# Designs tried in a protein design run: designed miniproteins, single chains, continued (3). Part 13

Each design is a single chain, and the fold is of that chain. pLDDT is the mean over its residues in the fold that is shown.

## One batch from the design tools (miniprotein)

Design m8421
Fold by ESMFold2-Fast:
Structure m8421 (fold): chain A 110 residues (1-110)
Amino acid sequence: STAAQIAALEAQIAEIGAEMQKILDEVAKSEEEKKIIETVGQLVLAKKLLEEAEKAGDEEAKKILEEKIKELEEEIEKNKPTKKQIEAGKKIAELSLEGHKLLQQIRELR
């Protein structure tokens, strides 16, 4: 059933969320470091979503993502993340992109 398919996808999204939290807890020594790692992840994710928006011709999404990327790049330059924080952020971005694709599948089933 559609409801069973949605429930399975929601369970996968929850598992991705738990994996992201585990990475943050293992790498970050403080709440400030968690924010830095999350900011790196958001930048990597936003750049991936911008590539998808450009391929789709979504001018509104492109504009929003370009503005967000500029904001995130300024924050990263200010905070100067470590190599470990950058690596953690990239991994979180990959997991977030997978979660985003699963969420799109749920929307298509509804």
Scores: mean pLDDT 87

Design m8422
Fold by ESMFold2-Fast:
Structure m8422 (fold): chain A 94 residues (1-94)
Amino acid sequence: SLEAELEALAAQLREAVAAGAPEAEIARLRLRGLRVLLEIAKEKIDTLDPEEQKALEEVAKKLEEAEKLEDDPVAALKLLEEFYRKKVAESLAA
């Protein structure tokens, strides 16, 4: 299941961080975890209101852009961090 995959990735990420794994390896695990989280959210898309569906579509597009940077997982994660920071700033300004 997607939930089991997410739990396994979370465990791998905790171990990698604790072991001082390379930044690229940690970023790769985080990107995979974000993909699984998005897939879980998509399974519930029909239960979401239009604003929530739009937000999920925006996240999906940004994650797809990040995944195109497969040779640089650190840059991919930074792209997502910037997107998240911008969205948090916009929500706090509203």
Scores: mean pLDDT 80

Design m8423
Fold by ESMFold2-Fast:
Structure m8423 (fold): chain A 103 residues (1-103)
Amino acid sequence: DPEEILKKKKEELKELYSLLKEALKEDGLWTPEVEQRIEELKQQLDENKESEVVKLALLTSELIRELLTAYGAYNIRTLQELIDFLREKGYTKVADLIEKNSK
């Protein structure tokens, strides 16, 4: 059922976004500049009338990019490399959720 798949995907992305935002805040990586970039992206996605799933996917991807940039991790190319990186840095809940969503 496409509607059930979309609902599940939306809930998974909301949880992932929340965990990533908390991780960035706990590590002091949620700077005013990061917050401003995320709010600007939110406004652009709202103006473009993007669906909630698309908005959540793009916002979640931006949080991952901010995290990777903070660590200088520009060599991540695969999903498995991302999962391994997150576990190495102690983001176990984020890594577990990404792995679960890829099965």
Scores: mean pLDDT 83

Design m8424
Fold by ESMFold2-Fast:
Structure m8424 (fold): chain A 74 residues (1-74)
Amino acid sequence: SEEEDFARLAVRQAILYAEKGDFEKAKAILRAVMENFGLSEEELRRIVDEVAAETGNPELYEKLREIVDEVLKE
């Protein structure tokens, strides 16, 4: 799906910022993705988990889960 492909690209950008330690920018991008693509909680978590797994970094995966939880708390 085109919408999911664009959402995955934006999530990948958020992960790149998180890899650089810019968690605030990563959170802002994930919030924008959720709002612009109308993603549910489940969809955002799934896409972030899938894209993060591609990095091979378990510490980053845990941090991204925290960021997603913050985004979903509004």
Scores: mean pLDDT 80

Design m8425
Fold by ESMFold2-Fast:
Structure m8425 (fold): chain A 115 residues (1-115)
Amino acid sequence: MEMEEKRKKYREELLRAIGEILRLIGFQIDAEKLGYEEAVKILEEAIKQATEYMKQGDKLADTDIDKAIDYLQQAIDIAKQAIIEVYKLVLGKTPASSKEAATGLSRYFNEKIFS
C-alpha cells in the first residue's frame, strides 16, 4: 500500500476514534445526570482505555503507521463495546449492532433529560 493511502486511512480512523470517544463522553454526562452509576463507571473506564490506545497510535503515526492504525481500531472497538454494554444495562435489551445501541441510548437519554 502506498504511503499516501496509509496516511489517509490513519486520518480516517483517527477521526472515527475521536468521534467515538466524544460519544462516550456525551453518554457519561447523560448517565451521570440520570443517576446510572453503573453506566458511568463503564463509560469512564472505556474513555480512559480508548484515549490511551489513541495516544499510543499518535506516537507511532510517523514511525509505524500500520501499528498506529491498529491502535486506533482498538480504541474504536473499546468504545463500541462500552456502548453495547451500557445499552443492555440501561434499556434491558440486546442491540443488533453498536450503531443501534448508540442511536437507542442517545434517544433514551434525550427523552429522559428533556422531558
Scores: mean pLDDT 89

Design m8426
Fold by ESMFold2-Fast:
Structure m8426 (fold): chain A 95 residues (1-95)
Amino acid sequence: SSLERLKREALELFEEYLEKHIELARKQIEKALAENPSPEVERAREDFETNIEKEREEAIREMRERLEKASEEEIRELIAEIKEALAKLDAIEAE
């Protein structure tokens, strides 16, 4: 029961991390478009949006697979690592 709860928590935190990381990337692309509204940058944005959903789904699938094989101890370490990564993203976003 505790293991199932930890798996759920780890996956939820990982999905939150991915969402924030993707939003930061989008903001950087939007800034580039505002500063240089060229056809090349527009195509780069379209390519990013086309690929990012598939990459997100693949990352989530890989995490689910990893969690199914992980011990309770490994999941607790993963949760700590993801929380640290989230804190670093917040620091980057604050600039």
Scores: mean pLDDT 86

Design m8427
Fold by ESMFold2-Fast:
Structure m8427 (fold): chain A 61 residues (1-61)
Amino acid sequence: AGLEAGRIARDAREGRLSAEEIARLTGLSRATAARVYRDLRESADPAAKTRAGSTILKALE
């Protein structure tokens, strides 16, 4: 779970994954996946990026 979550978060941050792909890989709703994508790729707030990573990890547990 942790390695998978870390890979998804990294690929999302680097723009290799879309919000729809995050939803598909994690089982998150499209709304939650869109928020996670925005927090990882577009936010300047490190706390938002950390929360997004935790959301992915929790979804894969």
Scores: mean pLDDT 80

Design m8428
Fold by ESMFold2-Fast:
Structure m8428 (fold): chain A 66 residues (1-66)
Amino acid sequence: MTDEEIERIAAFVGVTVEQVRKAIEKLKELGENPTLEQLVEIARDLGITGEQALRLYAILKKLGVI
């Protein structure tokens, strides 16, 4: 994934580029089927909303990044 693609995802979800990068790292650690509770934990750790974390997960999964 390019830096430009990460910037577009960040703008679309309403988060920072650094938050997208950290989300990818944390989601890869959790594996293929993270629970809703684990996604809420990631949201808290990153300082984003649970809704933003769910949107990030859906986009990253659709793109085959995780």
Scores: mean pLDDT 82

Design m8429
Fold by ESMFold2-Fast:
Formats: structure tokens, sequence, C-alpha cells
Structure m8429 (fold): chain A 89 residues (1-89)
């Protein structure tokens, strides 16, 4: 019953905002984490409320290479993930 969505995007060199939408289980709050897939580094962690849809954003530095960002939602006894590619232009 937990869901998370993340969308691919394109960006030039500089800062880009990556936004995830997460819907929580009715029974309990959950945790959303943003990770850099290439490095495994945890970028940000946020709590999302039970039974509601919440949006969270992280700012990512884009150089000259594509980046992959993962949004990991944990709640209601389950873990769901979404992944997005930031294509450098």
Amino acid sequence: SVTVTLKDLTAPVGNVTVTASVTGDEGEDGILSFKDVDTGELLQTKRFPAGQTSTFSVTVQVDSKDKKIQAIANGGGETVTAEATITAI
C-alpha cells in the first residue's frame, strides 16, 4: 500500500531539483530516502505521514555525466523503490 514515483529528466551543468511523490500506508508513517545510485551515497531522508500523498525534493549537482537517483520508501512493513536518470545535456 506504500507507493513511490520518480521521473527521468534532462539537465545542463548545475543544480537540478529531483522530486519524488510518495503515498503512505493507512496504518503507519514511513521513511523516504534519496540515494545516488552510482556512489550509494544517502542524499536525504524524510518522514512521510500515513494515509497521505507527500512530495519531497532533493537538489543534485549535475556535471557532464548522467546521474541515477533512487527514491526508497519504507513503511507499512514493505520497501518500494523508484529510480530516475538525469541525462546531462
Scores: mean pLDDT 82

Design m8430
Fold by ESMFold2-Fast:
Structure m8430 (fold): chain A 57 residues (1-57)
Amino acid sequence: SGLEEAEARGLEYLPFVRRASERVRKSPNTLEKHAEISQEVAREAQEERERRRRLLE
């Protein structure tokens, strides 16, 4: 799983990861759909990280 350890180190993007995992489980199990969801999560996580970085400066 690894989500528990990722939660400790990357808590900022955990909500996006959990949301993506739920979508994958509810949708047809296809690699193409998984890749699309992962790409969306990565983009949202990057935006959130940059936003928080500006706030913490």
Scores: mean pLDDT 63

Design m8431
Fold by ESMFold2-Fast:
Structure m8431 (fold): chain A 76 residues (1-76)
Amino acid sequence: DPLEAARKTAELVVNTARYGSAEQQAKALAALEELLANREAALEELTATVGEETARRILEILEEAYREAKEILAAK
């Protein structure tokens, strides 16, 4: 299930922001920033694999995780 995989990735990112080392936090954020910087390409590739509706929802889940992770790190 692509949506379940995306949710698990989101949970991992948020948990890394809360409890991970500074190195783990930097790596997790950098990976998401790179993906989101190439959002159009990511959406196109995901749409080809899982369909447009599921692809959009995956990216929304990852964008929310990125925002939450940044808020957690900014509060430290």
Scores: mean pLDDT 82

Design m8432
Fold by ESMFold2-Fast:
Structure m8432 (fold): chain A 81 residues (1-81)
Amino acid sequence: MEELVKKLFEDIEGLKKLLKETKLSDEVIEKIVQSLIDAAEKLKSLGEYEAASKVLEAAGDILESEGKYEEAKELYEKAKE
């Protein structure tokens, strides 16, 4: 389980780097964010609350880097739950 969570975070960091180097469409960004939200909900269902919180924070960071501050704030608030 820990190795899968580490792999997920490595993939998220790689994605953040790609987003800085490549301008993706809003539609693609929304789909990526939704996939991260779905992953966080799955982690919560498995009792991995800390990992779920960190994934939601990462999704918020992606939205913030794209100037979507209100949407990022909503994900940061979900991460606190």
Scores: mean pLDDT 77

Design m8433
Fold by ESMFold2-Fast:
Structure m8433 (fold): chain A 111 residues (1-111)
Amino acid sequence: HMEEVKEAIQRAADLLLGIAEALVETARKASPELYEKAQEFLEKVRKLIDEALKNLDDPQKAVEYLEKAARVLKEMADFLAKENPEYQRAFDAARGTAERIAQEVRELAEK
């Protein structure tokens, strides 16, 4: 069970980081100012993911960091949607996916 939880945490970390990087690329195409702000959110997500990966031997703590990363991704997506309403559907999808990833890893760690 512990090895499956560690693998799930690592996969969730990779997926959340991928979502953050995709949002940064979308912001880069929209404007330089949005790109700068998106990079600030990406740095916050990376730091939280690094903390999760440092705590693989404490799955509950690692999942708490992934949940914090998902919340930062939600804030990032909400900020970008407010500045670019035309992309709101894509940002809503990113938010929903990040929330689902965090929930699935939480449920796995609690079993």
Scores: mean pLDDT 83

Design m8434
Fold by ESMFold2-Fast:
Structure m8434 (fold): chain A 110 residues (1-110)
Amino acid sequence: SREDLAAFLEALIEDEKKAAEENRALGTPIGKKVAEIEEETAREYERILKELKEGKISDEEALERALEIEEEAARRLQELVDEHPEDTYAQDALDHEKHVIEVLRKLLEL
């Protein structure tokens, strides 16, 4: 339902904001870059949630946009992992985004 999808998007926003705060708190250059990607992802989800609540987009359109946002976040995090293979924080963030992509793809198949 729209209410269930809105709750799911709200949970994704809170998860990204919490992860960003934790990565910024590391005080490292890589942590700052990871946090920036997570903060941008949260802002894009807030935009989708607003449009969904205002009835401007369908549930399917919201899920499709969420998938595009997650795929872009994963692409940017993969670049950080490739540049800094010894850094576990960028890898952990990438693994989380890949998990969200899998969930979103399954929801779109329903």
Scores: mean pLDDT 88

Design m8435
Fold by ESMFold2-Fast:
Structure m8435 (fold): chain A 111 residues (1-111)
Amino acid sequence: SKKEKLIQIQQELDKLIDEILENLSDKEKRLALVDQMIAVVQQLSDFDPDAAARLLALLDELRALIEAGAPDEEIRKKLQEIVSLLVATSLRLIGDEIDKELEEEREKKEE
């Protein structure tokens, strides 16, 4: 199911974000986690290429901040931007799939 895949993508990204926040002192670990997030976000391009492109741009900015040794507050703010866009995108895409499932139920059920 497309809805199940979207939920899985959201759960994987939530775990990676939590791991970045837990590893604030480990630059190499954070960079590896950002690379994993990029791979997961690329899967969203099949559902919403515009939102995927925006998320990838924010992840590139996050990577640059980590490489430059930016303050933890700036890294957290960038992660919040990523989370906000991801949540908004996931809610919209899941809503679209629910609407499709409801339309299919209308077409397939007789009493």
Scores: mean pLDDT 78

Design m8436
Fold by ESMFold2-Fast:
Structure m8436 (fold): chain A 86 residues (1-86)
Amino acid sequence: DTIRTSLQMLQALYDEMERIIAAIEPTADADSIERLRRELERMRDHLRKAQEFEERGDRKSMVKHVSEGVSSGTRLVRLMGEVNSG
């Protein structure tokens, strides 16, 4: 199931991002960590909402939140790149 696979992939991406942020937190500046944590929280909220809408059979709302979660993940990757470049 493509939708179930997309949700599982988004969950895996979220777990990886959370782990990376935890690893860099001791060496990164506070403002950078705050930005990363806010985007991670947005990603988590969209993932949770997508799962809730999937349970309800609301495919349109579920797809919207999967898309928003992916967008948050993309922003996180960019922000992490900025932190790593110094």
Scores: mean pLDDT 81

Design m8437
Fold by ESMFold2-Fast:
Structure m8437 (fold): chain A 91 residues (1-91)
Amino acid sequence: DLKEKAQKLIKENQKLIELYQHILAGTDPSDTVTRELYQEGIEVAQKIIELAKKALESKDKSEQEELLKKAQKLRDEFEAKLAARIAALAA
């Protein structure tokens, strides 16, 4: 169900924004690399929420599918970037 997928993306990305804001609040202001990464994460999550909300408002199933595919791609690309950075810092 496309509407359930959109609602799940909204809820999950709202939680990610809260998590990233919490991380930023505890991050040293001089740690620009970490700050830029999590700020980008907030911006990506906001874009995903906007795309998912637009999908919920759409009456066209093809438009809903395209919007949700774009939202999922943005999430997957950022999660890969975040995972790669965390792995590099742990090495």
Scores: mean pLDDT 86

Design m8438
Fold by ESMFold2-Fast:
Structure m8438 (fold): chain A 78 residues (1-78)
Amino acid sequence: MVFVGLSELPEIPADTEVLYLANNSLTSLDVSHLKRLKRLYLQNNQLTALDVSHLKNLETLVIQDNPLTSLKLPSSLK
């Protein structure tokens, strides 16, 4: 089966609480508008930097299998 990879983020509703973006070709991510986000799944992407420090409601972050060199977490995950 051939999967069509996302290289950029589609338009996501601002009231989204759970976002599944695993197994895509994302090299960057801006989710700063998703203030209600509680769970974010980003495993198996091409992210080199991720800043989710603004996501004050974030409870779960799955970022395995990304070449991350920079990561900023919200106080809710520290």
Scores: mean pLDDT 76

Design m8439
Fold by ESMFold2-Fast:
Structure m8439 (fold): chain A 98 residues (1-98)
Amino acid sequence: GPYVVIAEFDSEEIGEKALKKAEELGGGASLLKGSKSLVFAIFDSEEQALKAVEAMKELGGGVAAFNRETGEILAEAGEGLGVDIAKTGAEVIKLRLK
């Protein structure tokens, strides 16, 4: 789908919960583990992506969502690597459409 959600969490345990929640909301998701965890999720609808942002925020993650076809930022909560990656990805897409 066109809607990408990226979130960073302070632990692998929270990252695993976030991955499971993204999958429950209908997203295709992956988890990158380290000292912090990154969750990447792709959704077919904006409504599903926005629900994922709220769920990630409730889990204590820094999260942002964007449309990968337009580069539009849909939502942002908190700060950190997940937000930075999402904003950078959105900007790169906008530059490619100019």
Scores: mean pLDDT 86

Design m8440
Fold by ESMFold2-Fast:
Order: C-alpha cells, then structure tokens, then sequence
Structure m8440 (fold): chain A 66 residues (1-66)
C-alpha cells in the first residue's frame, strides 16, 4: 500500500485534509505491517493511533486526549 493510499484513508476516516494525513505519515515514517501511526489532531485536542495490518489496511487501536 502506498503512502498516498494510507493518507487518503486516514483523511477520510478522521475528517482531516489529505495534506495533514500525509504529513503525519511522513513525520512518523511508520507504514510497515505492525507499525502504529500516531495522528496528531491539535485542533481536536487528541492523538489517534492506527495500526498497519498485514494486508496494509489501517485499524484504529487507541485515542488519547490532551
């Protein structure tokens, strides 16, 4: 799965811009199966964690507010 496809999925799921999703992926560098991608949403006061599954799909595993 490409970084662009992951960014598109995150943007749709979280209701954020594709650019914001892409920057989260680029900053973390975490796109391999088993990796946990932290997506920071400062406007919402939270961080959402997505696990990259073996098939390349994303699974929301945790959410923390700050």
Amino acid sequence: MTKEEIADELARDLGISKETAQKSIDLSGLIDPGDIIPVYLPEEGKVVFYKVKEDGSLEKVAERRF
Scores: mean pLDDT 73

Design m8441
Fold by ESMFold2-Fast:
Structure m8441 (fold): chain A 112 residues (1-112)
Amino acid sequence: MEDELYEAAIRMLEKVANRASDAELAQAATEGMRVLLKAGREDFRVDTSAAKSPYETAKAMAAQVAAELARYLGIDEAARHFERASQAYLDGNLDEAARHAREGIEALRKAR
């Protein structure tokens, strides 16, 4: 389970950092939510109400699911970077969001 949670978090952050398509981000977020539900996070919900476009909605969703995965793993440093990435996407700052996503990946890999 822990390895499955870690791999799901990494996959989602890599999609955000590489500016993957909306379909790829939605698929990664759905898989991440599936892993969180199996791990007992049945009450987790994503909030995309502040998103300005469908593209920003998909990225914010992916970042929020990745942050929850990182929190479940106990990697607070990665979770903070995922939260910053989500906020940057909601603000329309895609370069800043990609940078925070990469920092989140580094934090996850360093904790492994």
Scores: mean pLDDT 69

Design m8442
Fold by ESMFold2-Fast:
Structure m8442 (fold): chain A 80 residues (1-80)
Amino acid sequence: SDEELEKMKKDIEEYIEKLEKLIEELSKKNPEAAKKLQEVLEKMKKELEEAFKNKASVEELIEIVKKAIEEMNDILREAL
């Protein structure tokens, strides 16, 4: 439903804000890793914005977020 989609959008927006804060904190200790994470986050934001505009399913939104988390975990594994 549109209500479930709006709730998911708000939950994702809150999650993104928390990630941005963590990346900012990481940038003080590892600016190179923080830059790579920021690039993944910006890509995820664009994909989510396009998906939401096209009224993608909740499942499609989850897949976009999951792929971004996997890419961020790979960056952190190599950097830390």
Scores: mean pLDDT 83

Design m8443
Fold by ESMFold2-Fast:
Structure m8443 (fold): chain A 85 residues (1-85)
Amino acid sequence: SVLDLLQELIRELDELVRNNASYGELVRLINRFSQRIDAVASDEVLDKWGEVIGYGYSLMFQGKSPKEVADVMREKVRELLEEVE
């Protein structure tokens, strides 16, 4: 379900924040979950996930650390999760 995927995504983003992950690890996580979310999500959830990705890439472009980017993305995914509950 979308709910289970978003909960899993939050846990994986939390792991990246805790373990000082690389940009490569963050981008690979985004790509893996984007494929899975696209398969099961409504258009509204897909639009909001697109906004989360856009924010993440914007922060990367600004030179924010992978940890800072993952932390912001984690908070935005939590907001999305509340909307699908």
Scores: mean pLDDT 86

Design m8444
Fold by ESMFold2-Fast:
Structure m8444 (fold): chain A 77 residues (1-77)
Amino acid sequence: MQLKVSPEVRKKYYLGAALVALEEMEKKGVEKKKIEEIREQIKKELGVDPRELSEEEKEEAKKELEKFEKLVEELKE
């Protein structure tokens, strides 16, 4: 079975996951230096700086991640 997902949609899923991970790290008080290193890595890997995204773009990325998480959650039980 092949998911007919465009590269751009896949990129949004990864970006959504990265944004959620960064927010969780900030909540847990992870050192700013480590968070910045991860943001820089995301920028290199995805070609997008999470800090330069509009709120709308961030929400779209998070929604794509939520859709993916719901599909995965349905497979856990």
Scores: mean pLDDT 69

Design m8445
Fold by ESMFold2-Fast:
Structure m8445 (fold): chain A 58 residues (1-58)
Amino acid sequence: SEEDRRKIKEEIQRLVNEEIASRLLAVAYADTDPAKAAEYRREAERLREKIKELEEKL
């Protein structure tokens, strides 16, 4: 439905914002805490895969 499509788009936007935040944190920690930077990169990749799954439903 149109309502369901709208809700999916809203969830995608939230996840995109979280992915951006995770990538920025990965950059911020790259030199001071490489292990934490790697965790944020993995989180960003997890979020990207979830976004792809939701986009397939549109």
Scores: mean pLDDT 89

Design m8446
Fold by ESMFold2-Fast:
Structure m8446 (fold): chain A 61 residues (1-61)
Amino acid sequence: SKEKIEEVKKKIQELVDERFKLMADYEAGKITPEEFKARYDKIDAEMKKLIDELNKLLSEE
């Protein structure tokens, strides 16, 4: 459904924004390399899952 597609797109955009902020904070020295790596890996894994879900929903149209 279109509503579900929009929901998944919103979640992807939120993760994109979080990743952008995380990279900016790391470049500014506000977080440790260890914290950056842990958070980045989590965001990347979650983004992959949501992109796969979005592709499936789009293919069902």
Scores: mean pLDDT 84

Design m8447
Fold by ESMFold2-Fast:
Structure m8447 (fold): chain A 80 residues (1-80)
Amino acid sequence: MEELEREIAIGMAEIALAVAARYSEDPEAARAAAERIVAMLRADENLTPEQAQAIARAAMAGIEAGESAEAILARVEALL
């Protein structure tokens, strides 16, 4: 059931990041960053549900703070 829990966590992260991106000052750039983050989470076969949630929270905080897409992606990569 670890695979199912991981997929649920990634799916929740995708929804949360999409919502945050929609209300950002640059929705298109934030959406592109969110899509790349979700792709990175799905590509990591060793990703735990807890890591997916932590990465989503860090990315959402960056989007809400108006950080650049590059800064958000670098932060996410450092957590993987």
Scores: mean pLDDT 76

Design m8448
Fold by ESMFold2-Fast:
Structure m8448 (fold): chain A 64 residues (1-64)
Amino acid sequence: GPALAVGLLQKEAGLSREQAEALVALAREGATVDELAAAIKALRPDLSDAQARGLAEAVVVLSA
């Protein structure tokens, strides 16, 4: 569920609760994996493209 997606983003990407909740809200509003991966990379440029994409895919699934 959405709470698990927030926790995943905080733990794996080091995002704040506010940043994680904003990304989960975008996913629930229908943001694509590519859009979420780009948003994660903008917040955490140190993450690889593969890491950002993997997190985005997990967030989409968990936010449904």
Scores: mean pLDDT 86

Design m8449
Fold by ESMFold2-Fast:
Structure m8449 (fold): chain A 67 residues (1-67)
Amino acid sequence: MGREAILAFAAFVLGYLDRAELETDDFEKVAQEILKRFRDGTGEPEARRLAEELRAKGVRSVKGVYK
């Protein structure tokens, strides 16, 4: 729920995984890559941890993450 929340998760998880072939402004591409990995059951623990870090940094919206 909340497509933008999923995009925020995807962008942050991809950044953590050191994906260098995608630009940070290609937010939708980042989301697509992470959603693939998440469906394979490989991204959920990282996504949860990174969501907490987003909160700790005070990020409240996808637009805040999508610079």
Scores: mean pLDDT 48

Design m8450
Fold by ESMFold2-Fast:
Structure m8450 (fold): chain A 87 residues (1-87)
Amino acid sequence: EAYEKALEEVVEKVKELNEKKPVKNEEEFEELVAEAFEEVVGMEKEFVRETLRLQREAARTGDPELIKKATEKALEIIKKLEEKGKE
């Protein structure tokens, strides 16, 4: 599937960025992932960061509203990955 190819490119970019600047905590890891998405897929870094933050809060609290918001944002990221993978 096209998004899997793009996701592998994001994962490889995360590894490259972490090698250059190792992350110390979950927030730094989220920043690194957001930067990788921006470089590979052209996704706005702040949008990816907010999505990861909402996913973390949704997982921690189980709040249905946060789960819904996190899912909607994650689907937009998946759509961008799919388009990138088709290039």
Scores: mean pLDDT 78

Design m8451
Fold by ESMFold2-Fast:
Structure m8451 (fold): chain A 109 residues (1-109)
Amino acid sequence: SNELVARALGLALEALEAVLRGDDLSAEIYRGLALIILGVAKVIGDEEAARQIERVLELTDRAIAAIRAGDYDAAIASLQQLRAMARALGDDRSAALADRLIAELRARK
């Protein structure tokens, strides 16, 4: 289901925005909600959505770790992949959020 992937991607990008604001609690909540969407995909047997959501979470975790380490180039690389996923889904809102986060990280270099 493209809907489950889009919802998880939106939550993942909100988690990254929260990390950049220094709001670690909101980041953890948004990431936790994306994990719940992964659980739903697995329970309903949507194996393709589950694989895509696992990739969203992997890229999100890499971006969070990179931001916390001050490795903004690595964080941008993960965000560019999340943006490509948003564009493939036709999720203009998530693609726009990813673009804003990439611009913010470039400004911090």
Scores: mean pLDDT 91

Design m8452
Fold by ESMFold2-Fast:
Structure m8452 (fold): chain A 67 residues (1-67)
Amino acid sequence: SMQQTFDNAEKIVKKYEPYLSKDEYDKVKKIIKDMQKSIEEGDKQKFLENLSKLVDTLNQGLLNYKK
């Protein structure tokens, strides 16, 4: 379900928080809010688009941390 995917995404973001800059963390928090709004609207397409953005943003943050 979208809710289970959302709950897992929040857990991953919390776990990755120490590896993200404040600006990167603020960006992922915005994406999480957009995902929640997609669930409230019942828009699976927007939910998946925001999930993709979250994954990309977290991957970029981790790459930046390794530099």
Scores: mean pLDDT 84

Design m8453
Fold by ESMFold2-Fast:
Structure m8453 (fold): chain A 78 residues (1-78)
Amino acid sequence: SELEELALKVLEKLLEIDGEGVEFTEEEKKELAKQIVEGLKEQAEIDGISLLENAEKMGESLGPEMKELLLEIARLLE
């Protein structure tokens, strides 16, 4: 799934930022990637904004590569 591949890339970038010393199995990484997608949906609903607007806001703090990945996920979910 294209969505799963993008979510796994987001997870890899997040682990580079805040994952030092933590190791996950491939199955655990897939579950965490799924949680990232669900978290994006839930946060957009809580804030009353679009998935694209939520992805842009999150991307501003995480850097341009992460921003593009989050925007691609948001586009696939719409």
Scores: mean pLDDT 77

Design m8454
Fold by ESMFold2-Fast:
Structure m8454 (fold): chain A 73 residues (1-73)
Amino acid sequence: KVFEIAEEAAKIVGEALPSMSEEQQEELRKLVGKIKEAAENGDEKAVQEYIEKAAEVTPVPEAKEKLRELAEK
């Protein structure tokens, strides 16, 4: 379940990346890496926290909303 959430977060971020600055892209790629690492460790709370951080960083409203919804799972 947490792996599916991590994969969905990576997909949402990936689709939004072309609309972002290089600095924002780098920060979001690091957050996606942390989400995947937390999911591999079974740390569901860390997965949710990193997804919320990704939602805060992304300037794309649709991606921000999808990430926030995903963090509630």
Scores: mean pLDDT 77

